Designed miniproteins, single chains. Designs and how they scored, part 88

Each design is a single chain, and the fold is of that chain. pLDDT is the mean over its residues in the fold that is shown.

## One batch from the design tools (miniprotein)

Design m3242
Fold by ESMFold2-Fast:
Structure m3242 (fold): chain A 75 residues (1-75)
Amino acid sequence: NVQQAKQLLLQAADVLEKAGRDDLAAFLRQLADTLDTQDPQQTARMLRALAQYLEEKGLDEAAQLLRQAADLLES
């Protein structure tokens, strides 16, 4: 479950890097690396908030990947 969430965060980071959002890509890669030390419920809420922000910016693919990661962390 956590491992699948990590993979989704890395996929979202790749999408964001391609979109020129190197700042968010770096953040998500660091989050994926430290995910085992994070509170899953708090992380899921943060990912959903970030997904909403990305959707408002037209970054729908990255937003969808973050929502999928959040769903896995809440399972």
Scores: mean pLDDT 87

Design m3243
Fold by ESMFold2-Fast:
Structure m3243 (fold): chain A 68 residues (1-68)
Amino acid sequence: SVEEEIAKFNEFVAEKLKTASEEQQKQIKAIMTKTLSEVQEAVAKGDYEKAKEILKEGEKEIEKIVNE
């Protein structure tokens, strides 16, 4: 479900924040805010597949930040 994917995304973000630098935390939180806003729009339109895609892309962007 979309709710399970959102929960997974939030858990992923929380784990990455534990070891992130202050600058990385700022970037991760910005990506999280944008991702969740876009997910909310997709869900409001009934586009659950797009919501899942947005969550997956958010995770990829966060991975790029923490692997620098």
Scores: mean pLDDT 86

Design m3244
Fold by ESMFold2-Fast:
Structure m3244 (fold): chain A 61 residues (1-61)
Amino acid sequence: SDLEEAKRLLREIGELALDPRVREEAEEAAREALKLVNEGKYEEAVELLREAKERLRRLAE
């Protein structure tokens, strides 16, 4: 389900936030995704988190 996918992606973003180079961006992405989840917009949350994860992985290099 989209909710389960969003929860998984949030955990992965949390792991990326351990890197101080991307922490601020990762925390901001997590906050925006949590707002969408709280509104029941799980599909939008998943899309945002997938895009954020890909961007943050590149920045962490």
Scores: mean pLDDT 83

Design m3245
Fold by ESMFold2-Fast:
Structure m3245 (fold): chain A 63 residues (1-63)
Amino acid sequence: DKELLESLAQGYRGAADNMKESGAKNIGIAADNPEGAEKMKKRTEETVKKLEDKAEEAEKKAK
């Protein structure tokens, strides 16, 4: 149903935004460890992309 898919898409986008904010803070904390900082950034980016991809898929299905 369109309404359900739109709500789901909003949920995924909100989760992605929260992850971006949290991830940025964690990367700053890990700055003294370059290896840890790179791994944290990559994992955050991968998770954000997955959430954004799910939001886009839900939006497309909402047609």
Scores: mean pLDDT 74

Design m3246
Fold by ESMFold2-Fast:
Structure m3246 (fold): chain A 86 residues (1-86)
Amino acid sequence: MAELEALRREVEEAERRLREALAEAKAQGTFREGAGLRIERIRVEARRRALEVLETSPDGSREEAERILAEGEARIAALRAELAAA
């Protein structure tokens, strides 16, 4: 099931990006979660949730997993637009 392996790699990549964003926030001494950190959290959450539904019901969950990923990307796009408008 190459699709699950690919999604696991995406989760690992997203978790790596989140760790980098958290390290930057810590280095800056920021106590509030900025848009960039929220984007990385959404990316991790969407990939983890998609992976969970595919692992639970591989044959019936493809469309649901795709929708979860699309919702995550839409939320990221909205936050990027908010950040760009500032």
Scores: mean pLDDT 75

Design m3247
Fold by ESMFold2-Fast:
Structure m3247 (fold): chain A 65 residues (1-65)
Amino acid sequence: DVTRLVGTAIRIMGIAFEGGNSVVRVTPDRIEVRLSEEKPEESREAAERMRELAREEGIELVVHE
């Protein structure tokens, strides 16, 4: 459902920005993010929260290092 995906994408992007991750691409069924080289620990913690949310909502999350 596109409406549910939009809400989830906004939440994932919020977590990514708080963790210092960059958002690489957003499509209707897939979100791609990159870990931060400047704040690797904070970036990894954010990535874990994003993975949990993506799993709960049934959306594909790709994390680039």
Scores: mean pLDDT 75

Design m3248
Fold by ESMFold2-Fast:
Structure m3248 (fold): chain A 55 residues (1-55)
Amino acid sequence: SVETLIRLAKRETGLTEEEILALPDASDAELEELAKKYGVSVEGIRSLAEALRAA
């Protein structure tokens, strides 16, 4: 479920719920910026965005 993905993403990345909910609509540049801001991999953020789109 989307709620489960949001809870896991908050725990694993430190992103806010609002930032996580914006991921499916985010550009590659925006995903890269968030990855650098939170010290997570760009691949990880991209995979999370795809998972949220599929949910």
Scores: mean pLDDT 82

Design m3249
Fold by ESMFold2-Fast:
Structure m3249 (fold): chain A 60 residues (1-60)
Amino acid sequence: TELQKIYIEKLKLMLKLNYSKEELQGALDDAEKFIELLKKEGIEISEELLKVVEELKKKV
């Protein structure tokens, strides 16, 4: 979905630009809350979004 694409692009950009661990942790927390909300609403989570979140977890 469009909103998931926006999140993916933002997170990928933050990783490419080497944002601080503190900033990446904030982005990770926001992304995890977003994913939890989507799951509660029965919305399918894109595999690409999950992969980007995994990359974020490696950097924090």
Scores: mean pLDDT 82

Design m3250
Fold by ESMFold2-Fast:
Structure m3250 (fold): chain A 77 residues (1-77)
Amino acid sequence: SSIEEEAAKAAQKAFQEGADKAGKEIPELKDFLEEGARNPSLSPQAMKELYEKNPELAGQIVQQVAEAGEKAKKAAE
């Protein structure tokens, strides 16, 4: 419902922001990460490539996405 939708939207925004940052750090992956952030079916492949190139940055993005979703869910409760 609306709470779950707000959480999903916040998580997607955080992932898009993380993909933009990662694309600046790793220009070779920029287009692939941006496409993965917009297309959920490509997100796992984009994250796998990021993990192989920079596992620390990939972990930070995963954490930021999870935190954004949780914050949005709590704010909507």
Scores: mean pLDDT 77

Design m3251
Fold by ESMFold2-Fast:
Structure m3251 (fold): chain A 76 residues (1-76)
Amino acid sequence: NAEKLINALRSAADYYEKKGDTEKAQRLRDLANELEKAVSEGDQEKVDELMAEGRKILDEVRKDLAKEFNEQEKKK
């Protein structure tokens, strides 16, 4: 679902911006905006391509979040 992926990418961008990772935040926002534009234009081939890229990046984001949580746990 492109809409859910767009929202997830934007949420991840907000997270990285607050953390100070402005370059990662910008990349995530750019991808979300490109995907939204492709959906609006009905460019299904580009939507599929950007969704595949977005899913891969989101998997990396989720791994980064899990690592940060685990490092905070080890602080105990």
Scores: mean pLDDT 77

Design m3252
Fold by ESMFold2-Fast:
Structure m3252 (fold): chain A 73 residues (1-73)
Amino acid sequence: MITYSQILAILEKYGVTLTDEQKAVLLEAGVPKDLIDAANKIAERMGYKEIPDELKEEVLAELRRLVEQAKAA
């Protein structure tokens, strides 16, 4: 199961907040919207900006990796 702490760790690593596109990857994997929104809200409170285009592919890849790791566990 993907945890709040795992999502927040990715946001902290890149200094970004998620858009609906990135949130969809987690939602499709069965992660509750409230949990995704909670992690994103903390990232916003920490002063992280909306994910820039140059990081979108890298962050999407990291989120997909998290989903695959959760399925393997």
Scores: mean pLDDT 81

Design m3253
Fold by ESMFold2-Fast:
Structure m3253 (fold): chain A 61 residues (1-61)
Amino acid sequence: LERNVERVREAASRAGRPLTPRELAELAGISVGAASRAVEVLAREGGLEYRPGLRVGFGPP
């Protein structure tokens, strides 16, 4: 999980736009389930935030 958390954080940072867990999984090269778990951890820690608006998803704070 720790490595998956880091991969998801890196992918979100590089993208420069809000991403869904599916998109994060594709960019990080992990399963959607693993990406969803990593998003939960990062959101709880403040490493990712939910971004409403034109494109709903998760991005860095």
Scores: mean pLDDT 70

Design m3254
Fold by ESMFold2-Fast:
Structure m3254 (fold): chain A 64 residues (1-64)
Amino acid sequence: SEETKKKIEELEKTIEDLEVTVENLRKRIAKETDPERKAVLEETLKALEELIEKIKKKLKELKE
């Protein structure tokens, strides 16, 4: 369906945008010298990676 195709395209774009965010966040973590801020950034990174995997699973289900 057109709705399914649009949803697939939106999810694929979301994954690409999130992967860019993850890469930028990894660079920030590598340069962070404050251990409390580094811990928050690492928690954010983990949450984003889990979100990407969830979206990838949904995308796979839509494509069958």
Scores: mean pLDDT 87

Design m3255
Fold by ESMFold2-Fast:
Structure m3255 (fold): chain A 99 residues (1-99)
Amino acid sequence: LTPEQQSELDAGVLVVAAAVTYAVSKRKKISPEEAKRLADNMIDLIRRLLPSQRPAAKEAAELFAKALKENGLTDVAEYFVSRLAEVDPEVAEAARKAL
C-alpha cells in the first residue's frame, strides 16, 4: 500500500472502531481500565494518520469522547483530550467540544 492508501484504511478503521465503541457503551458499561486502553489505541492510530485524514480523526475522537462522557468516565475523557492535544490540537479541540 502507498502511505496515502494505508492512511485512508487506518482512518476507516479508526472511525468504525469509535462507532462500535459508542454503540457497545449503550449496552454495556466500559471500565476505566478498558476505556484508557481504548484511548491509548485511538491516540496511537490518530498519530499515524496523514493530515488529509484529519476530518475522519475528528469524527472518531468526537464519538469516543461522547461514549466516555455518557458512561461517566470523565477522568479518562480528560486524559484522552490531554494526550490527543500533544498529537493534533485540532482533533483534541473537536473531542473537547463533544464533552
Scores: mean pLDDT 82

Design m3256
Fold by ESMFold2-Fast:
Structure m3256 (fold): chain A 75 residues (1-75)
Amino acid sequence: EDELLKKFEEKLKEKIEEIKAITDLSERYDAMVKVMEEGQKEIEEFEQILSDEVVRKAREILTEAVREMRDIILS
């Protein structure tokens, strides 16, 4: 389950790098929205198999990734 959180965080970091490679602002925004949607769906799966504490950490990881993506888009 610690491994699931690590993979989730690594996946989000990869998605952030993909967004950095996009030059069009609209495409960056669309990519961010897709990452948010997919991340939320994965957290819903985690709710079925992980403890509340671990799920809270996953939500925090997604929230931080979204903030970072927003900063990239707005800079």
Scores: mean pLDDT 80

Design m3257
Fold by ESMFold2-Fast:
Structure m3257 (fold): chain A 94 residues (1-94)
Amino acid sequence: GAAEAARRAAEAGAEAAKASETAEGVAKGAAAAIAGIGGEAAARFTGDLEAAAVGARAAAEAAEAAAEISGTEEAKEAARRAREAAEEAERAAE
């Protein structure tokens, strides 16, 4: 469901942070993890599935920023997983 997809986007954001060697890349990956966690929590506690989709999308955008800053293949793979999770969250929220 949308909450599970938001969690996967958060996990991918955390992996993007780990794959980043710069403080800016780590900060963007951490922001992605926080956005995904917030979306999952909102969906689970309030039933707002759109909040999960919004959080997952924010996570994907932040993870993609981390991947651009770090340039590592691991960060790019993490960003792709975050984007796929965001797309699943958006479909599940419909």
Scores: mean pLDDT 86

Design m3258
Fold by ESMFold2-Fast:
Structure m3258 (fold): chain A 66 residues (1-66)
Amino acid sequence: GASAEAYLAQGERYFAQGDYETAAKYYLAALALDPTNARAWANLGRALEKLGKHELAAQAYAKAAE
């Protein structure tokens, strides 16, 4: 199966293309495998900001900072 790192890389690719919804789904898949991945939390926060979900983005950034 795919690793957390592979899902994170796919999410980053979709984010670079402007597909923030698909990017967020891949970041969530990475976090399902490794909930301690600060980079996945930070990238999820950025995708959520692009989707206008500012409060959820703040929560994701707080997790990235822990």
Scores: mean pLDDT 89

Design m3259
Fold by ESMFold2-Fast:
Structure m3259 (fold): chain A 95 residues (1-95)
Amino acid sequence: SMEELKREAVLVGAEIGVLEIKAYVLKKVNSPDMVEELEKIVERLKELLERMKELLEELRKAGADPLFLESVEAEIKNAEELIKELEEEIEKLKE
């Protein structure tokens, strides 16, 4: 159902938000395992991004409201930017 697709999109978005917070904390505490943990976060974010793109297409086909579709598109863009920033930071840490 459309309600189930919307619920999944919200949950995927929430997990992305949690991973962003985890990445922020890892960088602030200068964890000895920072590189390994950030790489795991990036891998998980890429999986969630792929799922969010699938959900966006399914929601469009189901006739979801434009405002909700715009919110999912914004979340996709934010996740893509976060992945890029974290990958650049990981490269710098591997000097």
Scores: mean pLDDT 89

Design m3260
Fold by ESMFold2-Fast:
Structure m3260 (fold): chain A 67 residues (1-67)
Amino acid sequence: SAEEAFEKGKKLAKEGKLMEALKYYAEAIALDPNYAEAWANMGKVLEELGNPRSAAGLRAKAAELAP
């Protein structure tokens, strides 16, 4: 499920496995494109990897989907 993929991504991000975390966040988004938290966390990881422009786009998507 999207939530299972998201939880795997969160665990990997906490372990510093940022590239693997991105893979699971992308899977969560593919399963549920309205999963605001997955967009937000993927953006956060991209910012940590030094890709602020890509991160900004993902954060904007998360904000659009959030209440």
Scores: mean pLDDT 82

Design m3261
Fold by ESMFold2-Fast:
Structure m3261 (fold): chain A 60 residues (1-60)
Amino acid sequence: SKAEEGKKLAEEIREALRAGKVGEAFELAQQAMKKFNLEFPSDDLSRGWFARFLEKLENV
């Protein structure tokens, strides 16, 4: 289901962030935005941006 795919991508993004791979985490986020037709402004790629994006992705 889309919910299971969103949760899986969210976990992959979290793993990239835990590894310090912010660029890889952002690439995964862009793939998720395209896959689920999500528009999320990237005005600041802070921990707060990723937290808000992951919450939205887990609720698709």
Scores: mean pLDDT 75

Design m3262
Fold by ESMFold2-Fast:
Structure m3262 (fold): chain A 95 residues (1-95)
Amino acid sequence: SAVEEAEARLEEIRAEHLEEASKLKNEELQRELKERIEALVERTREAIAEIAADPSLSEEEKRARMELVVESTEGLLRMLLWEAKREEKKLEEEE
Protein backbone atom coordinates (compact mmCIF):
# COMPACT_ATOMS: atom_id res chain seq x y z
CA SER A 1 0.00 0.00 0.00
CA ALA A 2 1.02 3.64 -0.39
CA VAL A 3 1.08 3.99 3.43
CA GLU A 4 3.37 0.95 3.83
CA GLU A 5 5.72 2.29 1.10
CA ALA A 6 5.82 5.78 2.68
CA GLU A 7 6.34 4.38 6.23
CA ALA A 8 9.15 2.09 5.01
CA ARG A 9 10.94 4.94 3.20
CA LEU A 10 10.51 7.25 6.22
CA GLU A 11 12.02 4.58 8.55
CA GLU A 12 15.00 4.17 6.15
CA ILE A 13 15.55 7.97 6.14
CA ARG A 14 15.21 8.10 9.96
CA ALA A 15 17.76 5.28 10.43
CA GLU A 16 20.27 6.90 8.01
CA HIS A 17 20.07 10.32 9.71
CA LEU A 18 20.25 8.89 13.26
CA GLU A 19 23.43 7.01 12.18
CA GLU A 20 24.93 10.26 10.80
CA ALA A 21 23.93 12.14 13.99
CA SER A 22 25.76 9.47 16.04
CA LYS A 23 29.02 10.48 14.27
CA LEU A 24 28.91 13.93 15.91
CA LYS A 25 31.58 14.18 18.65
CA ASN A 26 29.79 16.89 20.64
CA GLU A 27 27.38 15.05 23.00
CA GLU A 28 24.98 18.03 23.37
CA LEU A 29 24.67 18.60 19.60
CA GLN A 30 24.22 14.84 19.02
CA ARG A 31 21.41 14.66 21.63
CA GLU A 32 19.63 17.79 20.29
CA LEU A 33 19.89 16.60 16.66
CA LYS A 34 18.53 13.12 17.52
CA GLU A 35 15.59 14.73 19.40
CA ARG A 36 14.84 16.95 16.37
CA ILE A 37 15.06 13.99 13.96
CA GLU A 38 12.59 11.94 16.06
CA ALA A 39 10.18 14.91 16.40
CA LEU A 40 10.19 15.62 12.64
CA VAL A 41 9.75 11.91 11.76
CA GLU A 42 6.78 11.61 14.18
CA ARG A 43 5.16 14.74 12.67
CA THR A 44 5.66 13.22 9.19
CA ARG A 45 3.96 9.95 10.30
CA GLU A 46 0.99 12.06 11.47
CA ALA A 47 0.88 13.78 8.03
CA ILE A 48 0.97 10.37 6.24
CA ALA A 49 -1.94 9.14 8.44
CA GLU A 50 -3.96 12.31 7.68
CA ILE A 51 -3.39 11.90 3.91
CA ALA A 52 -4.36 8.19 4.14
CA ALA A 53 -7.61 9.14 5.94
CA ASP A 54 -8.62 11.91 3.45
CA PRO A 55 -11.76 10.68 1.60
CA SER A 56 -11.43 13.44 -1.05
CA LEU A 57 -8.17 11.99 -2.44
CA SER A 58 -7.79 9.09 -4.91
CA GLU A 59 -5.29 6.31 -4.11
CA GLU A 60 -2.92 7.79 -6.75
CA GLU A 61 -3.21 11.30 -5.21
CA LYS A 62 -2.59 9.83 -1.72
CA ARG A 63 0.59 8.07 -2.96
CA ALA A 64 1.86 11.27 -4.66
CA ARG A 65 1.20 13.44 -1.57
CA MET A 66 2.80 10.89 0.79
CA GLU A 67 5.89 10.72 -1.47
CA LEU A 68 6.11 14.55 -1.45
CA VAL A 69 5.81 14.72 2.36
CA VAL A 70 8.54 12.05 2.80
CA GLU A 71 10.84 13.83 0.28
CA SER A 72 10.26 17.16 2.09
CA THR A 73 11.12 15.50 5.42
CA GLU A 74 14.34 14.01 3.96
CA GLY A 75 15.35 17.52 2.78
CA LEU A 76 14.66 19.03 6.22
CA LEU A 77 16.64 16.24 7.94
CA ARG A 78 19.60 16.85 5.60
CA MET A 79 19.45 20.56 6.52
CA LEU A 80 19.35 19.80 10.28
CA LEU A 81 22.34 17.44 9.95
CA TRP A 82 24.28 20.06 7.93
CA GLU A 83 23.51 22.77 10.53
CA ALA A 84 24.62 20.49 13.40
CA LYS A 85 27.91 19.60 11.63
CA ARG A 86 28.54 23.30 10.94
CA GLU A 87 27.87 24.23 14.60
CA GLU A 88 30.23 21.45 15.82
CA LYS A 89 33.00 22.74 13.49
CA LYS A 90 32.42 26.32 14.75
CA LEU A 91 32.67 25.16 18.40
CA GLU A 92 35.92 23.26 17.62
CA GLU A 93 37.41 26.46 16.07
CA GLU A 94 36.49 28.49 19.24
CA GLU A 95 38.06 25.89 21.62
Scores: mean pLDDT 88

Design m3263
Fold by ESMFold2-Fast:
Structure m3263 (fold): chain A 104 residues (1-104)
Amino acid sequence: SLEYEIDLGVIDVARAIARVLAKKNPEAAKEFLLDQIARLTGISREEVEEMVNMSDEELEKRAKELGLPPHVIEALKALRDGKYDEAIDHLERAFVEELEKRYK
């Protein structure tokens, strides 16, 4: 339980950092969020960068091949469209769901 609470705290801090970056430096926010997606999924940072530039159809196909969770797909779409707050919300949900799977 303590490890779960610590991991939730780390997600909360990362979310706060991402929101500040989105307001003050959107390019740094994008780089930060792409790094977080790579860490969560185990996909290379280069491949995540490629995916964020895909069309909806290409992204959906690639995500199915890689078994990506829906919130990661929605985060990539939001990042492509410059909707950083939406991307942050989707990634927070994806990280929390991953933690819930580990600590159940």
Scores: mean pLDDT 81

Design m3264
Fold by ESMFold2-Fast:
Structure m3264 (fold): chain A 85 residues (1-85)
Amino acid sequence: SKEELEEKEKKLKESLKLALEADPEDPYVASFLMALGEVYWEKGEGEKALELYREALALYEKVLGPDHPLTRRARALLAELEAEL
């Protein structure tokens, strides 16, 4: 529901803020960006979702490298969703 998406967005934004304050280069920051992007995609905010996925992919590539499973997943998801717009 819309209410469930708004609650998830609120919690993810809070988690992202805490992760950024602790270590902005932690892969967990990229994981929260991915989850927040999913929420925006479900809300119909496709451009905002793609921005978040691109930011998450860049961070995963920087800290984990291009071949890490999380980096590959983020890249594949971004490519799939870009094709839907």
Scores: mean pLDDT 86

Design m3265
Fold by ESMFold2-Fast:
Structure m3265 (fold): chain A 101 residues (1-101)
Amino acid sequence: SMAGRLVALVTTEEERATFEALLPDLQRNGIDVTVLEVRHDAAGRPVGLTVRLVRADGVEEETVRELPEEEVRAIVAEFEALMADPSTTVDELEAFILSLR
């Protein structure tokens, strides 16, 4: 049977904590997760992005990119627009995140 797939956007520490708490259940249910996470400095300003691929089999890949705040905000806005469009597929959401590596 094919694994399920999920795409997640994490923009806050609370969203990150919620995601990490859900991750073991997603993995037990055979779900591969692709995550776009916003990195913040000590003042809470966006300073970059983390792309995480967390596989149901326990394999994890991570790419970290330092980016200007304006570029991070633009990328997040574009991704949120894709997520809000009901015609957007999981393949398109994954391709968007993977293009940021």
Scores: mean pLDDT 84

Design m3266
Fold by ESMFold2-Fast:
Structure m3266 (fold): chain A 88 residues (1-88)
Amino acid sequence: DKSGENIAKWLEEYLGKDVSSESVTSQTGLALRVIGLEIELFLKIDKMVKEGVPKEEIEKFIEEQVERYGMPKIGEEARKYLEELYKK
């Protein structure tokens, strides 16, 4: 019960919608998808930066992924990660 409430709140932040009425199994599945997408996106951003892709093109790529998957918070975190990579 409490674990479900915590997962639902975390998912609401990433998906932009309340999922507290979903089963624990559904919430866990969604959480794994969010984590998997974030890891994949960050690895792709790191590769693009190392390959010398312009920042503006990487930002466009992030926006396209956010629109496709409907997870705006991942986009915000990905853009922040990109800024940190370019600060160095």
Scores: mean pLDDT 75

Design m3267
Fold by ESMFold2-Fast:
Structure m3267 (fold): chain A 56 residues (1-56)
Amino acid sequence: ADKERVEAAVKTLADYFGVDEETRKEIIDEALKRVEAGMPVEEAVMYAANKIAEAS
């Protein structure tokens, strides 16, 4: 359930920002770790996207 929600949200962001497939996978992996730690899906996706963008 949560994995599908994370993947859908990341796809929307990746399409908007023109993110490549490898970067998309990194964002999904980071967001899923945050969701497993108790973070809401929307917040986890935003956190992961910002973290990956700052590292670039």
Scores: mean pLDDT 77

Design m3268
Fold by ESMFold2-Fast:
Structure m3268 (fold): chain A 60 residues (1-60)
Amino acid sequence: SLEKAKEIMEAVLHILRQRGAPDELIEKVREAGERLLKENKTIEELMQEFAKIVKEYQKK
C-alpha cells in the first residue's frame, strides 16, 4: 500500500539521521521517495534510488 511505502521511506530517513546524515541529504531522499511514490514505483525501486542518492552523496 502507499501508506506502507511511506512508512518504509520514513524508516530509511530515520536510519540516515541516526548515522549523522546532513539535512540536505535527508531532504533529497525524501523528495526522491515522494516522486517515486507518485510514479507508482515499487518499494524495491524506492530502496534502489535511496541507495544511489546516498552513494553519490558519500562520494563527494
Scores: mean pLDDT 79

Design m3269
Fold by ESMFold2-Fast:
Structure m3269 (fold): chain A 70 residues (1-70)
Amino acid sequence: MLLKRPSELSEEELEELVEEIRNWLLESGYSEEKAEEIAEKVRERLLKAPDTDLTARQYAGEVLNELLLE
């Protein structure tokens, strides 16, 4: 389980989290194209994340909530 903040993630850990999100979206009934689009947007937001007390997983969850409310 990743307890690291977004700024503390290695490249491998970032890709692992993005892949986990993509797989969750597929399980939730999203198309492969839509899941990939959302996962890539989450990756961009994690890379540009401000200093935060949230874990990378928590921050990604907030970004997902924003994207899925469209």
Scores: mean pLDDT 77

Design m3270
Fold by ESMFold2-Fast:
Structure m3270 (fold): chain A 55 residues (1-55)
Amino acid sequence: SAREEAERLFEEAVRYREQGKYEEAERKLKQALVLAASEGRDAFDALLARIKEVS
């Protein structure tokens, strides 16, 4: 599902960020947010909150 794909992209982004690959991480986060937005406002807000927490 789009939710599962958004979760995978978020996990990939976290791994890239830990490796110092910030451009790749940003690209993956953007893809995850687009997928979360397609699932609805609550999904988007939940993912955005998680991104803010790890930033």
Scores: mean pLDDT 80

Design m3271
Fold by ESMFold2-Fast:
Structure m3271 (fold): chain A 55 residues (1-55)
Amino acid sequence: SEKEIKFEEEIEEGVVALVEAVGKVVKMPEEELKELIEKAKKKGKEHIEELRKKA
């Protein structure tokens, strides 16, 4: 449903913000950060169900 899509988008935005913050701390190159974000989005879809249970 539309509500679930919006919730997934919010989680993705949170993951991007978190990865960006971590990338700044470890001084990760932007190209590697982009690839990590793409992979995190795919993994995040599986972890969203776990996050819903914890949130």
Scores: mean pLDDT 69

Design m3272
Fold by ESMFold2-Fast:
Formats: structure tokens, C-alpha cells, sequence
Structure m3272 (fold): chain A 97 residues (1-97)
């Protein structure tokens, strides 16, 4: 289904965001800079996928996606990436609307 394809893409984007957050927090200076760029790209991809899931996803899937994005936002906040955390929370709120 379209929902299943979008979920697979979202899983990839979310795992990318988590990896990029870890590298941006703990990597050497060159790794941190590269990770920040990938982080912005993966957040943008997550936003685009979430917008599509809002239109075609079941209420249960949409609620679970919003919770996952909120949990990743908390991780970003803990690591000091407040702008990323804010953006992820905005995406979470929009997907469940």
C-alpha cells in the first residue's frame, strides 16, 4: 500500500536523523559539520513523508508517527539542537492535524 511505502521511507529518515544527531553531538569537528547538513536534509525528508502520511495514513499510524517524531525531538533537545527539536515537534503536530 501507499501507507506501507511511506512508512518504509519514514523509518529510513528517522534512523538517519538519530544517527546524524549522534554524529553531530559526539563526532570530530569535520564529522559534526557533515552530520549537521545530513540532519537538515533528513528532517526535510521526514516532513515531506509526514505530510503524505497525514493524507493517506490510518489514525493509528499517524498517532504512532507523531509519537516517534516527538521522541526524536526530545533527543535533539537533550543534545542542544533546539532548532531541530522545534522543527520535529512542528512536524509531529501537523501530521496528527
Amino acid sequence: SEESKLLSRLIGAVLGIVGDLLEAKYGDPETREAAKKRLEENVKQAEEIAEQLRKVGSPETVADVARILENVAKLAEEYGFTDIAKKLREIAEKVKA
Scores: mean pLDDT 88

Design m3273
Fold by ESMFold2-Fast:
Structure m3273 (fold): chain A 72 residues (1-72)
Amino acid sequence: SAEEDLKEAERLIEEAEELIKQGKFEEAGVLLRKADRLIQRAKEDPSLEERAEELEKRIEELGKLGVRILTQ
């Protein structure tokens, strides 16, 4: 379900934050990309919009630390 996708995305973001603290940016990037895909699927549900946007902001903030989230 979309709610389960957001729960998993939140867990992946928390794990990625710990990896970043350890300097494991490549591994963190893999988790953040997976989290982003789950969030995009969940955004089709309007009742989850605010929560999905909160998680997107967390991913964006972590990306500013130099984690590769998108392929250029």
Scores: mean pLDDT 80

Design m3274
Fold by ESMFold2-Fast:
Structure m3274 (fold): chain A 75 residues (1-75)
Amino acid sequence: SMEEEKKKSEEYLKESEEYIKETKELDKEEGELAEKALKKGLEEAKKSENYLKDMEILKRKIEAIYKGVKEKAEK
């Protein structure tokens, strides 16, 4: 249903925001860049024909940034 898709997109946004918070704790500058990327990506996703899929892709991109920053911090 559309309500389930909305809930899932909200979960993807929340997960993205949680990854940004963790990234900021590891590297403030990288976290701020990730936050800017999320804001831009969210504006683009809202204009897309498949909001849910674009939100999933956006979450994966933010997660990848988090993982990269975490790997560098653990070195």
Scores: mean pLDDT 84

Design m3275
Fold by ESMFold2-Fast:
Structure m3275 (fold): chain A 72 residues (1-72)
Amino acid sequence: MEADEYFDKGVEAFRQGKYEEAIKYFQKALEIAEKRGDDVKIARLYDLLAEAYSNLGDEEKAKIYQEKADSL
């Protein structure tokens, strides 16, 4: 499944501390999850994007994605 493929790649990059690469894959997974209306996966991706942006020092983006996750 496309979303699962990008999600798995993002998680692997995140585990390796490759946060910029993880964000790239999580954004692709998010596009697919949004098209499918998969709120559970969307919320999980928002949490992961928030954490990845926080690890890069982008606290503004981290806060935006955290608020998006909390609204679902």
Scores: mean pLDDT 82

Design m3276
Fold by ESMFold2-Fast:
Structure m3276 (fold): chain A 90 residues (1-90)
Amino acid sequence: DRERELEREITEGLLLMILGVLKILARIARSKGDYETAELLERLVEALRAGDAERARELAEEIVRRTGDESLGRMVERAIALREEAEALA
């Protein structure tokens, strides 16, 4: 099914894009000397990659508390949904 394969590739691509943005945010935090936030962002990427939605949400909440960046919470929920969709299409 070509349509299902294209949908899966697009969903996986969007997930990888979000993971890439989180990695960039971690590097920015390190460049500012905020090593704690950088470590939390790196752990968040690993949790999302592992499909651990509960851990990802816990880490996102801690980062939002530290940074005040509510957009991070929305990005994490989108990444969780994309991973679930990609697994359903596999």
Scores: mean pLDDT 84

Design m3277
Fold by ESMFold2-Fast:
Structure m3277 (fold): chain A 57 residues (1-57)
Amino acid sequence: PPMTEEGRERTLQVLREQIAELAAERGLRLEELTDADVEEIARQLGVSPAQVREALA
């Protein structure tokens, strides 16, 4: 479906949950993610590193 404001916020929330799961699989907490980890997670999820950083903000 087309991205709405509510849909964008929900997508970022889901993205944050997926990031947390991938971080946990790597033995890392969200607070421990380096820029390199953010880029790798973004690549695995098919999103931009900027979107990963936005979801973590």
Scores: mean pLDDT 75

Design m3278
Fold by ESMFold2-Fast:
Structure m3278 (fold): chain A 60 residues (1-60)
Amino acid sequence: KKAIVKEDYNPVVPEGLSLKKGEEVEILEEVDEETVLVRSLKTGREGLVPKEYLENIEEV
């Protein structure tokens, strides 16, 4: 699954991934109801992101 970052995310937790609005990510796993593990398609880095920062989730 791909998703678009809806707004800039600056993590407050060490497992978080810093993302900018408009970046594409691949959703690797849903960790809980509010949090997903993603990979940045721009950098290849992986980390946790709140679902509220993502939009336009696509099956690929």
Scores: mean pLDDT 77

Design m3279
Fold by ESMFold2-Fast:
Structure m3279 (fold): chain A 63 residues (1-63)
Amino acid sequence: SEAQKAALDARLASYLRDMANRYRVAGKKEIADLYEKMAQAVEAGDYETALKYYNEAIELLKK
């Protein structure tokens, strides 16, 4: 249902923001910014954009 999806999106966005903060305190600011953008995309219901930012974060983590 839409209500269940909204609740899941809110919890996922909260988790992604927590991850963004952890990366920021670890000095990985570019990755932290990507996780914040992922959270915003999830809250907007834009999972395609969220996955795009996730893939960008993975590429940065490989270096």
Scores: mean pLDDT 87

